Designed miniproteins, single chains, continued (5). Designs and how they scored, part 98

Each design is a single chain, and the fold is of that chain. pLDDT is the mean over its residues in the fold that is shown.

## One batch from the design tools (miniprotein)

Design m19381
Fold by ESMFold2-Fast:
Formats: C-alpha cells, sequence, structure tokens
Structure m19381 (fold): chain A 92 residues (1-92)
C-alpha cells in the first residue's frame, strides 16, 4: 500500500509538472496531492477518505476544459487510484 501510494503520488506530481498549467490551477492540484499524502500517513478516517475522493472528482470537473482529454483522464486515474488506497487504508 505505501509503495503503491508513493508511486502514484510521484506519477501525479511528475504529470502536473510536465503540463502547461496556470499557476493557480497547478497550486490547487498540488495542494490536493499534499493533503492526500498527509491523510495517508496520518491514518485517514472513512469520512476523510471519502471527502478526499469527492474533492478529487470536483477538481477534475473544474479543470476539464484546461487539459487535453488524454492528460485529464491520466490525472483522474491517478487521483482515483490514490483515493481508493486512502479508502482501503481507512477500512482497516
Amino acid sequence: AKEEFEKKLKQAIDLVNSLDLPDDVRQQIMDLLEDMKELFYNEPSLTEAIAAALRAIGLVEDIKDILPEEKLKELEKLLMEMAKILLDTAKK
């Protein structure tokens, strides 16, 4: 779980840094990734894990017109996989 989460987090950070994004949008994504990382290391509650997943869905919806469809889907997949790890961690 830890190695998979760290791998997905690094892939998401690398993807965001490779994209030509407005600074405010980049910061919003990076803030979400940092919050998800903090939740993972501090044993998230189920409520916190669900909130992170909903925040990720909302962010993807807000930026869908800014990114090419392929890059948007790649980011969404990484965020959803990270959210799933948080949910699975919270259930134990």
Scores: mean pLDDT 82

Design m19382
Fold by ESMFold2-Fast:
Structure m19382 (fold): chain A 68 residues (1-68)
Amino acid sequence: SAEARQEALERAMLRLVVEEGRVLDSAQGRAAAEAVGKGDYAAAREHLLAAGLTPEQADRVVAEARAA
């Protein structure tokens, strides 16, 4: 479901904040969650990069959302 994808993305982002001590842009994080809710993983990846994630981190977060 859209909710499951959004929850998976939010959980993955929260792990990055906790485990890597990273501060993320909240507006870009919300935009990424909206994009995965719509199944637009390309847009979600762009928003995650804008939020401050590396390409590798963004790809991992998107993969977790796709798996949900």
Scores: mean pLDDT 80

Design m19383
Fold by ESMFold2-Fast:
Structure m19383 (fold): chain A 88 residues (1-88)
Amino acid sequence: TIVPSEEQFEEAARRAREAAEALGLPEEDRRRVVNAAAPAAAMALSGHEEEARRLLEEAEREVERADLPEEDRRAALLGLEVARRLLE
């Protein structure tokens, strides 16, 4: 089982926030994006880029299947997009 450290989660959240700020999103949407992106980004920072990519693909399918409010769905998809950019 791969569990990123608290430090890796903090670093992932920081990078995700910086990327979200570059998108010009309001602060509340930026927080939602960071919360969605941080787990996959933390996995990538742990050196598990392949696992991170699989998690992103799986999460994307789950968001697509889930009956979420449009705002939450949009924030989740943007968070996954931010996480993908952090892997490049």
Scores: mean pLDDT 71

Design m19384
Fold by ESMFold2-Fast:
Structure m19384 (fold): chain A 84 residues (1-84)
Amino acid sequence: GPIEKAARAIFELAGRDDGVTAADLVAVAKQLGVPLTDAEAQDIINKYDKDGTGVLSAEELVEAIEDGDPVLQAIALRALRRLL
């Protein structure tokens, strides 16, 4: 669905295939013009990183976007638009 496509777009912009770090989220947000601090990105990772790996898998990133975080939704929408 659109959220899964957005998660894939985020992975492509981050240059990742298996997981994104807080630093990756900040870098993607910067590319897309979305304000996101290192602390805010780390809070997102900590909230949705169920396995304690320090990264978000594709499934965890989809769950984070679906949970309705406004910053992640802005990143998701802009990442999806960049592929269109």
Scores: mean pLDDT 81

Design m19385
Fold by ESMFold2-Fast:
Structure m19385 (fold): chain A 64 residues (1-64)
Amino acid sequence: SGAIDAATAYSKRELALALEDLGAAERIPEVEARVTEAAKQSTSVLEVLEAGAAITREVREEVE
């Protein structure tokens, strides 16, 4: 639990920084909700980190 919670917090922080860098900080609450849902369905740290990376890719594609 603690490790998954830490990975979730890390993924949210990395995504928030990426969105701020892209000028899309207004999307942070939306993206955080997506990470939270992915974390609820994850059973390992790697699954959370992989989900975070996938969400980042999707958001970057949408912001382009």
Scores: mean pLDDT 80

Design m19386
Fold by ESMFold2-Fast:
Structure m19386 (fold): chain A 64 residues (1-64)
Amino acid sequence: SMELEEEIKAYEEELERRFNPAQRERIYQTLVDQYLAFEKEGREPPPTREALILMEIAKRLLEG
């Protein structure tokens, strides 16, 4: 959705403001690892908007 795209961009902009490139790479790697763990173990991420945003970011990183 349009709202999800805006929220993803806001999260990425916050990371750019707070962290250097190496720190951001570590954060993104952690998100990917967490996404893969949920998929592999068949467990659901927390049913929060934040978790939805983070998992969508991780999914896109794996696909692109």
Scores: mean pLDDT 83

Design m19387
Fold by ESMFold2-Fast:
Formats: structure tokens, sequence, C-alpha cells
Structure m19387 (fold): chain A 68 residues (1-68)
């Protein structure tokens, strides 16, 4: 379901970054609405996350989006 996909993406973001749950939920919803992990990766980079961490999170989000 859409709600389950959002929660799974939120958990991935929270496990791999210092973002708040509110920011993680916002990014997860953007990824779901656009069907694209790039906006998440860009935002994480702007918030100071490494390219490696941002890329890892984006890749995991892409896997979730493909299952929808």
Amino acid sequence: SEEEAIEKMVEIILENSKLSREEAEKLARIALETKDSDPVGVRLHLLGESVETSSKIAKEIDKILKEL
C-alpha cells in the first residue's frame, strides 16, 4: 500500500541520516508522488549528507517505488 511504502522509505531515511521523522516523511511523500528518488538525494545532499549516503538511500527508495 501507499502508506506502507511511505513508512518503509521513512525508516530507511531515519536509519541512514540525522533527519527528523517529519522531514523524512516529507521526502518519502515527494518520492512517491514523483516516482523518483532524485529529489530525496538532492535534499539529503543540501542537508549535508555525503554523496555515498545520499546515493545509498536513493537506491533503496528506488527499490520500494518499483514494487508499487
Scores: mean pLDDT 78

Design m19388
Fold by ESMFold2-Fast:
Structure m19388 (fold): chain A 70 residues (1-70)
Amino acid sequence: SPQLERLRSLVEHERAAIARTQKEIDELEKKVKENPEDKDAGLKLLFWQNVLGATQGVLEELEARIKELE
């Protein structure tokens, strides 16, 4: 099904985005742990955590749609 192929492609895209976002979070968590007074790193960490949550939500919706079509 072309629709299933498109949804699987979108899942791969979102998983790649999650991996990149997680790497950014991991690096920022290390910076915040090493310097808790770094307000810029703390704000960036909060931003990327929100991005991660949103991207995970999109992934869950895409996976649910795939299950409905299988």
Scores: mean pLDDT 87

Design m19389
Fold by ESMFold2-Fast:
Structure m19389 (fold): chain A 95 residues (1-95)
Amino acid sequence: SKEAILAGLQRLVDLVGLENAKKILAVISKFGNEEQQKEFLEFIATADDAELRAFANGLKPFIDLLNKKQIDEGVKKLIEKFPEYAEALKEVFGY
């Protein structure tokens, strides 16, 4: 649901901070295929805090590889590709 996705994204932000949450989404957007991107968004909606933290820690080596433009473009690309998640992504990340 929209509420579950919004709650999952907010929990990710609470665990890693807004900037790192955007970087994580941008990494998945840039390097993941469409199936992986969808599975990731579904994971965010359903994962507990320990699972979200472990996933975020696994991506730490990659989150600083992208510049600000690539981060913003990556998040916007997910918003355009997945209309069902678009409102939650816009609300959490200010698009």
Scores: mean pLDDT 83

Design m19390
Fold by ESMFold2-Fast:
Structure m19390 (fold): chain A 72 residues (1-72)
Amino acid sequence: AVTAEDIKKVIDENSEEVKEKMERARKEAEERAKELREQGASESEIVAREVGIILRGIGDILDWAAAIAKER
């Protein structure tokens, strides 16, 4: 079973890749927010979309880290 400590260790060992993945998700969320704001979307809609993108990015990082942890 993969634990929080296993995930933390993978993140610590691969901090540069994790940082890059996080920055990519944040950049995508920011760009999408700008597009929606330009289109006149509501603040609640913009926030929901940004949160969705960030959560997906976090999920992808956790899945990736869990896969690496399982190889040990």
Scores: mean pLDDT 82

Design m19391
Fold by ESMFold2-Fast:
Structure m19391 (fold): chain A 70 residues (1-70)
Amino acid sequence: KEDLLARVAELRARLAALPLSPDERTVLTTALEYAEHLIKTAKTPEELAAAEKLIDSIEDALAAAERQAA
């Protein structure tokens, strides 16, 4: 649980450093907020697994945006 929250914080820092459009920033920020909510409210291992999959998807999207910005 703590490791997933640390990943969310890392992804937020990466998002803040990226030159994204307002729309792209809103989408990714909302997704990260939802992932954090899922982690904090998770009551089952399945719910934590769902949050982890969402984090993986956000990380892939950020990595793609970073490659475009480079």
Scores: mean pLDDT 79

Design m19392
Fold by ESMFold2-Fast:
Structure m19392 (fold): chain A 73 residues (1-73)
Amino acid sequence: MLSEEEIKEILEKMLKSSVEEAEKLMREYAERLFDDFVKKNKLSKEEEEELRKKMEETLAEEIALFRELAAAR
């Protein structure tokens, strides 16, 4: 589990990074969480594909929000 301080540090690092670098960090983090979840829950190929689709949709929304926040600074 990440502490509140660790989450804040990650967010501050992302906000100080270029939008492209922040997108890379978000994607890398999402991929690590996805791999861990798939292994832990022994998902079928069909369940894994559906979860990946939902992850990509969520990640796209998070990236869009981050781009908006970065543009406001």
Scores: mean pLDDT 72

Design m19393
Fold by ESMFold2-Fast:
Structure m19393 (fold): chain A 92 residues (1-92)
Amino acid sequence: MRERVIGEASMEVSALGAFVDPERIEEYAKALMEAATEVGDGEGAARAMRLMAELNPERTEEMLKAALEQGKKVGASEEIIEKVREAFEEQL
């Protein structure tokens, strides 16, 4: 069951990259960080953020800033914050 959901999410992220609204990129970064914090899936969040950064290299710094700020507000674990930061740093 989880493999199918991850497959759909991966395809949706790839499709979303072609239609991402630059003004909403920060909202997407915040939403992913909030969801990752709620489910405790830092690795999944890091992979999604890495794809978004690769598709939007000019917005990488803005996305990282928004994600980290949201993570602090929702009480994200240090592990989740570090994984997300590392994912973005690989794209810089």
Scores: mean pLDDT 67

Design m19394
Fold by ESMFold2-Fast:
Structure m19394 (fold): chain A 59 residues (1-59)
Amino acid sequence: EKDILKEAAKSLSPEAQKRVLEALEKNGVDGALQAIDSLPEEERKKFFEKYLELLQKKE
């Protein structure tokens, strides 16, 4: 779960990626999700598109 979140975050801008990863480290998955919800619409869209792609390819 954390690995998928980290991989999806790589699709974001450096600033957004740092925010999500810091939230994940400090507050776990819930913190990361809150950080994602605070991102601009375009960044959120990129994240969820990548996240869904990774989930479908998970083995």
Scores: mean pLDDT 77

Design m19395
Fold by ESMFold2-Fast:
Structure m19395 (fold): chain A 78 residues (1-78)
Amino acid sequence: PIVHSEESRELAREIADRLLLAMGLDEEGLRERLKAGEITEEEYELALRFREASEAGKGKEAMEYFRKFVKLREERKK
């Protein structure tokens, strides 16, 4: 089993958050994708809440919104 320090886990979460933002989850990009049908209204709301939580430094809350966002996208592919 691989054991990670708390600092390593926090860094991994921070990197994940930055990667999500780099995927164009800014407000304007999200609105454009919603209009194009690339994301649903529920996915749009979750992405906005994720951004707000990340900007506020609420990593646990941000991660919860991210998990819900990913789950909805996976369900849409089925």
Scores: mean pLDDT 66

Design m19396
Fold by ESMFold2-Fast:
Parts: structure tokens; sequence; C-alpha cells
Structure m19396 (fold): chain A 84 residues (1-84)
């Protein structure tokens, strides 16, 4: 899903820019609009886990994670396009 890939790329960008608070707010806003109870709970739990992770993870480690995630997203998208 292109929209999901774009959203993941936005999360990676916010993470690399140390804007983790914006990621948390995005997840909470998505949870408010989500009609599926399981998905809503998942979004809220994800926001809480990210908040806890921010407290326990260095800025250097966050950037490395963002870089690795971006590379994984690019590889996944390339594979999907080649297989379609």
Amino acid sequence: DKEEEERLEEFVRLLAENKEEEIIEMLKEMAKKEKNPEAKEGLLKSAEKIEEWIKNTSEEQKKKIAEALREAIELGEKRKREEE
C-alpha cells in the first residue's frame, strides 16, 4: 500500500529529525479516528512504547534505527515493484 509506505517514510523522517513527539501525536490522532477496537488499542500502545523508547534511547541510536528502517522500506518497495 503506497499510503502506508509514505507514512512509514514520514515516521522515519520525524525520527531522524528528533521529532518523536510528532510521531506520538500522529499515532494518537489515528487512534481517535480508528473504528476497529483492536487497531485503536494497537495505535495507543505503539504511542506509549515510542514514548518509553525515547526516554531510554540515545539520539545517535535513533538515527541509526531510522537509517536501517529507511533502507528496509526502500528494499521492500523495490521488490514489490519487480514482482508485480
Scores: mean pLDDT 68

Design m19397
Fold by ESMFold2-Fast:
Parts: structure tokens; C-alpha cells; sequence
Structure m19397 (fold): chain A 96 residues (1-96)
């Protein structure tokens, strides 16, 4: 595949992940603005996701396969974030 096409596919999937994760966290409709808000809150995570999707695109992953992985990761991320936040709050309260 062409490198430009691979990057475009990876960026689309990474932005879809970001938009969906933000939408799920905040109970708001899916939008492109949500992707930017998520990237601003989690810039390092966004870069890791983009890098992973770029490697998958280079290996011949389709747009559909990348979108499906982005969907799964968004649901897993929101689930983990809630659990991690509760754990941190309980741990700090026990230190007091």
C-alpha cells in the first residue's frame, strides 16, 4: 500500500476512536469536535493509537478492520478509565 494512503486510514481510525471515546465518556453525540477534545486531554494516548493503526495499515489492514478495532478500543478505554478513577479515589481516601 502507498504510505500516504496508510497514514490517511490510520488517522481516520485514530480520530474515530478519539471521537467515540469522548462521546461515550460525556454522553454527547458523536462529532469531529469530540475527537479534538479527546486528543487535547490524552495527547500521548492518541499518538500511541495512531502509531499502532499506522503499523496495522502498513500490514494491509482494511478501513473496516481499523474502524472495528477503534470501536472496540473506545469501549474498552471508557470502561477502564472509570474503574481506574474509582480505584485511585478509594486508594487516596484510605491514605487519609
Amino acid sequence: MKEAENRKLAEAAAKFFAALAYSLENGVPLSEENAQAFIERHPELYEEVLKEYLELAKKGASEEELAERALELAFEFTKREDALEEYKEKKEKLKE
Scores: mean pLDDT 73

Design m19398
Fold by ESMFold2-Fast:
Structure m19398 (fold): chain A 79 residues (1-79)
Amino acid sequence: MEELARRYADPASLDDPAAILEAALAQLRQWAARTTDPAVKAKAEEAAATLEREAPALDAAETRALADRLMREIVETAA
């Protein structure tokens, strides 16, 4: 889970906020699809919705920070 979150944060994707958003959404949706824990699934779906809503107003660094925070909340739920 944490390693997958780190992959979306690849330095190569930092230059394009749209690419960061797409990568983060893909990771959140993968976690929601692959988890057997309903609480983790619900948090991943909520995080994806929050990121889609807020990201259009954010810079690349802010989008990454929001995605990282939301992914950490999911990891804490799964642990």
Scores: mean pLDDT 72

Design m19399
Fold by ESMFold2-Fast:
Structure m19399 (fold): chain A 90 residues (1-90)
Amino acid sequence: SEKKKEAIKALHEAGVELARRFDELREQAPHLTPEEKRQAVEGLLSRARELADELIEKFKDLPKELQDWIKASVEAMLRRLREEAERILA
């Protein structure tokens, strides 16, 4: 239960941080070249994948049901961030 609370908090904090960075990028996007936007988006998506992998590794010793939930949650987060990336690059 304590580890589940830690996992929920860590997922939430990672999601909020990445969402904020994408919001900042979106605000700056009109002032960036297409090349700069692509590089910035690629950097944020790479960082998101690293954070996702770190969360999965950190909580690997939880019961399987909770591990599956963490994996599903990070994949949902990554899908949302890919959609945000597409909007910035449009």
Scores: mean pLDDT 84

Design m19400
Fold by ESMFold2-Fast:
Order: C-alpha cells, then structure tokens, then sequence
Structure m19400 (fold): chain A 61 residues (1-61)
C-alpha cells in the first residue's frame, strides 16, 4: 500500500465529516499496517478501534 493511497483515504474520511484528529489517527494506523503491523496492534498504538483501521484500509484500496 502506497503513501499516496493512505493519504487519499485520509482525504475521503475528512470529506465524510470525520474529525481531523481522528483522521490522523486512522492514517497513522493504516501506515503501521502497511509497514507490517497487525490491525489490532495498529489500532492500539493509534488509539482507534480495529473497525476504524479496517475502514481506512478499505478506502486506501
């Protein structure tokens, strides 16, 4: 997953009205997953739910 795809997912979340702080946490979690972390590990580290991480990953695809 490219950094551009992760950035685009963040823009889509912001367009849906997600708070900027939450968008940054989801983007950071998606980046951690792209670097080899599990969804659970990324969610815990970024302070978001695993469902939010999965949503960010789906938007990056």
Amino acid sequence: MSDEQISAAGQRLAAEGVAPETVLRIVNAARLVSEGASVREAAEKAGVSPGAVRRGLRLAE
Scores: mean pLDDT 79

Design m19401
Fold by ESMFold2-Fast:
Structure m19401 (fold): chain A 91 residues (1-91)
Amino acid sequence: MRLEEIEREVERAREEAAKEPDPAVREVRLELLERQRENVLSGKKPSEEEIAELRARAARALGFSEEEVEAARRGDDDVMLPGAERVEAAA
């Protein structure tokens, strides 16, 4: 049940990401979800550095400044990334 429950949560998050009208933001959201799903399915936990890099990529896609991209890499709340918090909580 747990694996199916995680897949269901990821699928729901994908459906919300697919509703994003900006294709660049949508692509980043889907990439974050796919990476998270692969890590869960393989039993591999993503490193803090891997998560930080994904956040930095999302911030760049949203058009944030270099300083905001670095803040996102550290997980600072000053940069709002779409959907990342929910997927991390589900993993």
Scores: mean pLDDT 63

Design m19402
Fold by ESMFold2-Fast:
Structure m19402 (fold): chain A 81 residues (1-81)
Amino acid sequence: SAEEEARQRVLDYARRNGAAKVLETSVRVPNGKPSKEEQQELLKRIDSVLRQSVGLEVGHAESVVDANGVLVIFLTALPRP
């Protein structure tokens, strides 16, 4: 599935670039199927939250809309130096 492919790409990135956490989150979009622009906005918010709240940074991120129209985001979280 698109979700499995996105998850695998993020896991492959983590493996190639050393020890990293892989995080998965889902977001419902009020108007149903999220546009590419809405997906990018939500991803930027997730990036901001990780940097500000837990002191991690994003190494790689992917977003995909699942079979039920829910936005699922997969990302690597790396400790800041």
Scores: mean pLDDT 68

Design m19403
Fold by ESMFold2-Fast:
Structure m19403 (fold): chain A 115 residues (1-115)
Amino acid sequence: SKRDEFLEAFKKTLSEKVQKLLEEMLRVVEETRERARELGLPEEVIELMERGLLTVSLWIAKQLEKGVPIEEIKKELEEVKRAVREELEERDPEGTELLEEALDRILKLAEETSK
């Protein structure tokens, strides 16, 4: 698949430490997708969540590889989490909570990797 070819190529540009982090973040994306399906969320919402979490995961990996401080990454992710809550909470509270939990898990993995 084109996605798998892209991910394989992207991983090769990363240090071993950041590659391992990316794999852990991608696991969070997959687990979140499975939970969203079990909760019966609309397929369009599940696709949007998966795409958003994948985009964030790839962005974090790239920033850490470039040596961007974890505190700058955290600040950006906190802003993303705030935007998600403001836009989606009232319409999709279950999806919003699940997405916020996934972002928190991803952030914690990035913090642990930056030490």
Scores: mean pLDDT 83

Design m19404
Fold by ESMFold2-Fast:
Structure m19404 (fold): chain A 82 residues (1-82)
Amino acid sequence: MELKINRTGAENVSDKTLAMFKDSSLRELDLTGATSVTDGHLEPFVQSPLERLNLSGNTTFSSSDLPQVAALISQGQDVDLS
């Protein structure tokens, strides 16, 4: 099963919203422009089968330590921070 979620321009994406998909076969997550998403919100996906994550347009990731993003990349996940 493959599931794609597009949250372009999201103002408030909570960890609870993201956590509800941690047990799914989510392969691609598009959060382009989701300025409320932080590195900590990505923790549930570190152990998931997620293959692609688009965070382009999110300025929070350009100025912070990103341990969860680093963990996702180390698993072979495609992360876009442009």
Scores: mean pLDDT 62

Design m19405
Fold by ESMFold2-Fast:
Structure m19405 (fold): chain A 85 residues (1-85)
Amino acid sequence: MKTLTVTYELSEGDIDTSKVTKAETSGDPLLELKVGMTGEEVERAIVRFILENGEVVSNEYSTTVEFDGSKIVKAGTVTVKVDVA
């Protein structure tokens, strides 16, 4: 099986950390990934999804899709999780 692990990193300039709230979703939000998306497009979509849902960007997120070395060839779904201490 082909698995793509996507790691994202936000700089201090990308988000106002004073406004970031630690949160946990009542259910893991699902983000659909489409055939033809590149790794960069997947990373951007995940980052945007997290920011729009107000989650703290502190965990590594993974997706299970089939990757042709440059783009997704089989659509998949990403589950976004945030740990609450």
Scores: mean pLDDT 44

Design m19406
Fold by ESMFold2-Fast:
Formats: C-alpha cells, sequence, structure tokens
Structure m19406 (fold): chain A 75 residues (1-75)
C-alpha cells in the first residue's frame, strides 16, 4: 500500500527518480526529465511539510513517467 511507505523509502525513491531524470535528459527525453524533476521537487516539499500522502502521490506519478518512457526493460 502506498500509504505504508516510510519517509526513508520515499527519500530513497526520490534519489532514484533524480537519477532516472538525469538518464532521461541524456537520452534526449528532456520534457519527461523536466516533468519527473518537478514531481520529485513537489514530493520533497510535501515531505518537508509532513504531507506523506501528497509526497507518495507525486513519487508514484514520477515512477509512472519513468516506466512509460523506458520502452526497454532489458527484454
Amino acid sequence: SYSSWSSDQQQQSIRGLRAAARDLDRSGRTDDSRQVQRLVDQAQQALSQGDINSASSYISQAIDIVRQTSDSLPV
């Protein structure tokens, strides 16, 4: 359940999504990279305010973008 995510797990997801956004930018998917970065920034702001539910929502949206842009899982 998304509501069961710890703040530490959310911070780990934020770090992973920042790395994914950099990879998207390097692959020429600049708009997708910018959208992921925006969502991650919003998630970080929500966490700083103690709004774990909003942070989880933003993280989930960013993950969906990364998954949709990666047409190649390694098969």
Scores: mean pLDDT 76

Design m19407
Fold by ESMFold2-Fast:
Structure m19407 (fold): chain A 83 residues (1-83)
Amino acid sequence: SSSGDLSSLPERAREIALRAINYLFAARMTAEQRKDEKGIKEVMEIEDEFGKLLRDYQAGKISLDEFEKKVEELIKRAKEIAK
């Protein structure tokens, strides 16, 4: 119930986050259209991991470089579902 406001992020972090959101949206739509139960579950797990990465970055637990690297790994997983 607390909205994470992406506009509060530095420009580079916001760019990375928006890119991830776009790929996750595409993966979710693709899995739902295919009625791919395993793909839907995997997208939900990636979305949860992405939320945790955003919180850890905002809390100063990880660097921008580590945040970008880990988010790119999530984007790669999302792209595999959308194939």
Scores: mean pLDDT 82

Design m19408
Fold by ESMFold2-Fast:
Structure m19408 (fold): chain A 100 residues (1-100)
Amino acid sequence: SKAEEILRLVNLTSSKVIRARLTDRASDEELEAILEEGGKQLLELGMSEEQVKEIKRLIREMADLEEEWARNRDDAEKRAELAARMKELQERIKEIAEEA
């Protein structure tokens, strides 16, 4: 389905951004290039510019939470809080994909 293709592409783009930030120490410019390429592909799948802008925002927010999660290795309570927030972002992404 179209929603499944969108979710697959968002997950791929998100994984690239998270890996680049956490493992490769990529620059902000390199991270934005990954998001821009993913965004172009989402537009080709028929998403609106506003939907793509919101997806990019959610991916950036997810990457921030993943980085904070990695820093809080020994804090189970903080990690549970961060995991709940990441789940909320994932649900918003799914809702946008279903509306596309």
Scores: mean pLDDT 88

Design m19409
Fold by ESMFold2-Fast:
Structure m19409 (fold): chain A 89 residues (1-89)
Amino acid sequence: AEAEARIRRAAEAAVEAVLPEAEALPAGAPRAERERLLRRAYLLFGRELGVEPLAEEIFELLLQRAAGDTSAQERIERLVAEIRERVAA
């Protein structure tokens, strides 16, 4: 329960930090600009939980999955489980 609450608060804080810039993006903004904001949100999320390298790896795997790499999903799930384990410790 505590680990999930900490993860949720870190995710909410990361989203809140990037939300004004994300809402300011025009509908036709380049994919690279959306990815930059998403990367920043993951960096902030990882920093809050002390798991920046894991958060960065998840972000890169999300890009690989979006590009059609079906193997990325299993690795994402393992990294998410590791974050939960580290936050619970």
Scores: mean pLDDT 82

Design m19410
Fold by ESMFold2-Fast:
Structure m19410 (fold): chain A 97 residues (1-97)
Amino acid sequence: SSLTALLTRIESLILGKKVEPKKTAGLQALSLAESLGMSTGEQFLLTSAVLNLFRDGASIEDLLEYLVSKKLITQEEKDAILEKLRDEIAALEEANR
């Protein structure tokens, strides 16, 4: 699956600029966490949550809701990301059912 590519697009949308793709989903999750100004402990938790996302039965929407709950993004930014990346999210989640 292209989880790394999806995370790259999410980071790009949050920052409002092009983001260079990292080699792994874990490195891309770390890049996102660093861009959001997360602490070292929060960076670890986000990276772990991303790597175990589908194993734990969670969705990309659950990941974005976590970021809203931490006040790292707004509800409006979450809704905009889900709408703009709807087809890519659906394809990734279907492939990991």
Scores: mean pLDDT 80

Design m19411
Fold by ESMFold2-Fast:
Structure m19411 (fold): chain A 81 residues (1-81)
Amino acid sequence: MLDEEARELEEEARRLAPEVRAAAATLPDPIKGTNVEFFALATIVTAYMARKIKNEELKKLAIETARRGIEELRRFVEEQR
C-alpha cells in the first residue's frame, strides 16, 4: 500500500534526522552542515507529501525520491562515523 510505504519512509527519515544533525556537526564547513540538515528536512517533507498526492504516478515518484534521499542520508551518516 503506497500510503503505508510513504508513512514508513517518513518515520525512517525522522529517525535519521538527529543522526544527520550529529554527523553534520562534525563537518568543518557550517554551510555544508546546514545544507545536509535542510536535505534531511526536505526528505521528511517529501515522504509526508507523498501521502497527500492523489495521482498515483506522482505519488510513486515522491516515494522513490524520498527513498533515494534516505539512502543518501544513511550514506552521509555512515561516512561521518
Scores: mean pLDDT 82

Design m19412
Fold by ESMFold2-Fast:
Formats: sequence, structure tokens, C-alpha cells
Structure m19412 (fold): chain A 83 residues (1-83)
Amino acid sequence: MTPEELEVRLRFLESRLDAIERKLEQATSPEDIEALINELKDVIEELRKLMEEIPDDHTSLKQRAEELIKRAEELINKAKEKL
């Protein structure tokens, strides 16, 4: 995967996190919150797989992927507080 393709995929996953965060702010039922937690876990798995595709010398892309994983984990914790 090229650095340009990695950047595009990272932006896509970031946009997906933005959408999940907006849904989480509006979620009131435990079922909806649990569904969003599962979506966040899927995003984390996709980000971890993407990190394996990032060359070790592309430190900025790896850092960005790690920051998105951390954001997703923080959103899971926030979701659990609503339960």
C-alpha cells in the first residue's frame, strides 16, 4: 500500500470515528450504546491491521493511527459510562 493510500484510509477511519462519536452523543438505549461500542472495536481492529501495513520509517502515519486507536478507546470508555 502506498503512503497516499494509507493516508486516504486513515482519513476514512477518522471520518467513521467522527460519525460514531455523533451517534454516541445521541444514543440513549443500552442496545444502541452496545452497538456503537462494537463499531468502535471494529475500527480499532481495522486501524491495528492498517498499522501493520505502515512502514517503520513512516513515523507520522504510525503516530496518527495510534492517536486514532487511542481516540476510539476513549470513546468506548465514554460509551461505557452511559451504561
Scores: mean pLDDT 84

Design m19413
Fold by ESMFold2-Fast:
Structure m19413 (fold): chain A 90 residues (1-90)
Amino acid sequence: ELEAKKEEAIAVLREWVAQQAEIARTLEAEGLSPEQAREFADRFAALAREAIERIEAAETLEELEEVIRETTARAAALQREVAAAIAAAR
C-alpha cells in the first residue's frame, strides 16, 4: 500500500519539524551556542521538509523505500555532526 506507507513516513517527518524548537533547546542545554543550536535544528527541519516533498513525489514503493533510506542516512550524518559539535564545546 504505497499511500499508507507515504502517510506513515510523512507523519514521522512532520514530528521532526514539530520538534524543531525542542531540539534547539536541548542542544543549547548540551553546551552549544544558541546560534549553533538553531542552525542544527533548522537543518533537521529542512531535511524533513525535503524528504516529505520527495516522498509525495514517489510513484512506486521502491522509490519510497529509497527516499526513506537516503533520509535516514542523512539524518545519521547530521546527528554525528551534532555529537562532534557538543564534544568540541565540552
Scores: mean pLDDT 85

Design m19414
Fold by ESMFold2-Fast:
Structure m19414 (fold): chain A 65 residues (1-65)
Amino acid sequence: VELKTEVELSEEEKERIIRAAEALGAVSVEIGKDGETTVTMADGTVFRGKNADEALTQAYLAKTE
């Protein structure tokens, strides 16, 4: 999973995000300077949230049946 972030995150927070994204089948997570996060899935689906948790939650809900 590719993680690109414009905001400062702890190493623990980065690992948590990467692990969550990998579990969901995401290929990239991009966090902008305002925290706005874009998660791109392996199937090309894109989820956006105001922060990483929101974007990952949207992806999780879409992938979990």
Scores: mean pLDDT 79

Design m19415
Fold by ESMFold2-Fast:
Structure m19415 (fold): chain A 85 residues (1-85)
Amino acid sequence: SMEEDLELMEKYIRIVADNVAAGNKISERLLRGRLLSMLDYARHNNNQELIEKVQKALDALENKDVDSLVKYFTEAERLLLQDLY
């Protein structure tokens, strides 16, 4: 179900965020790349809510704020899925 898929996604986002906070530079670069791609998509589609969530996730990434990163990245992925499907 979509709810089960979203719960699994949040768990994977948490693992990646924890790796970034632990100093994994590869995870950091890949996650930043994903967020920047989502930001470009949101801007092209004039999705203001998605722009806001991605910007907050990018800020959390730079500050190594794991809880905020998980929260905003998960919400951004949820919004992207709703827009695409």
Scores: mean pLDDT 85

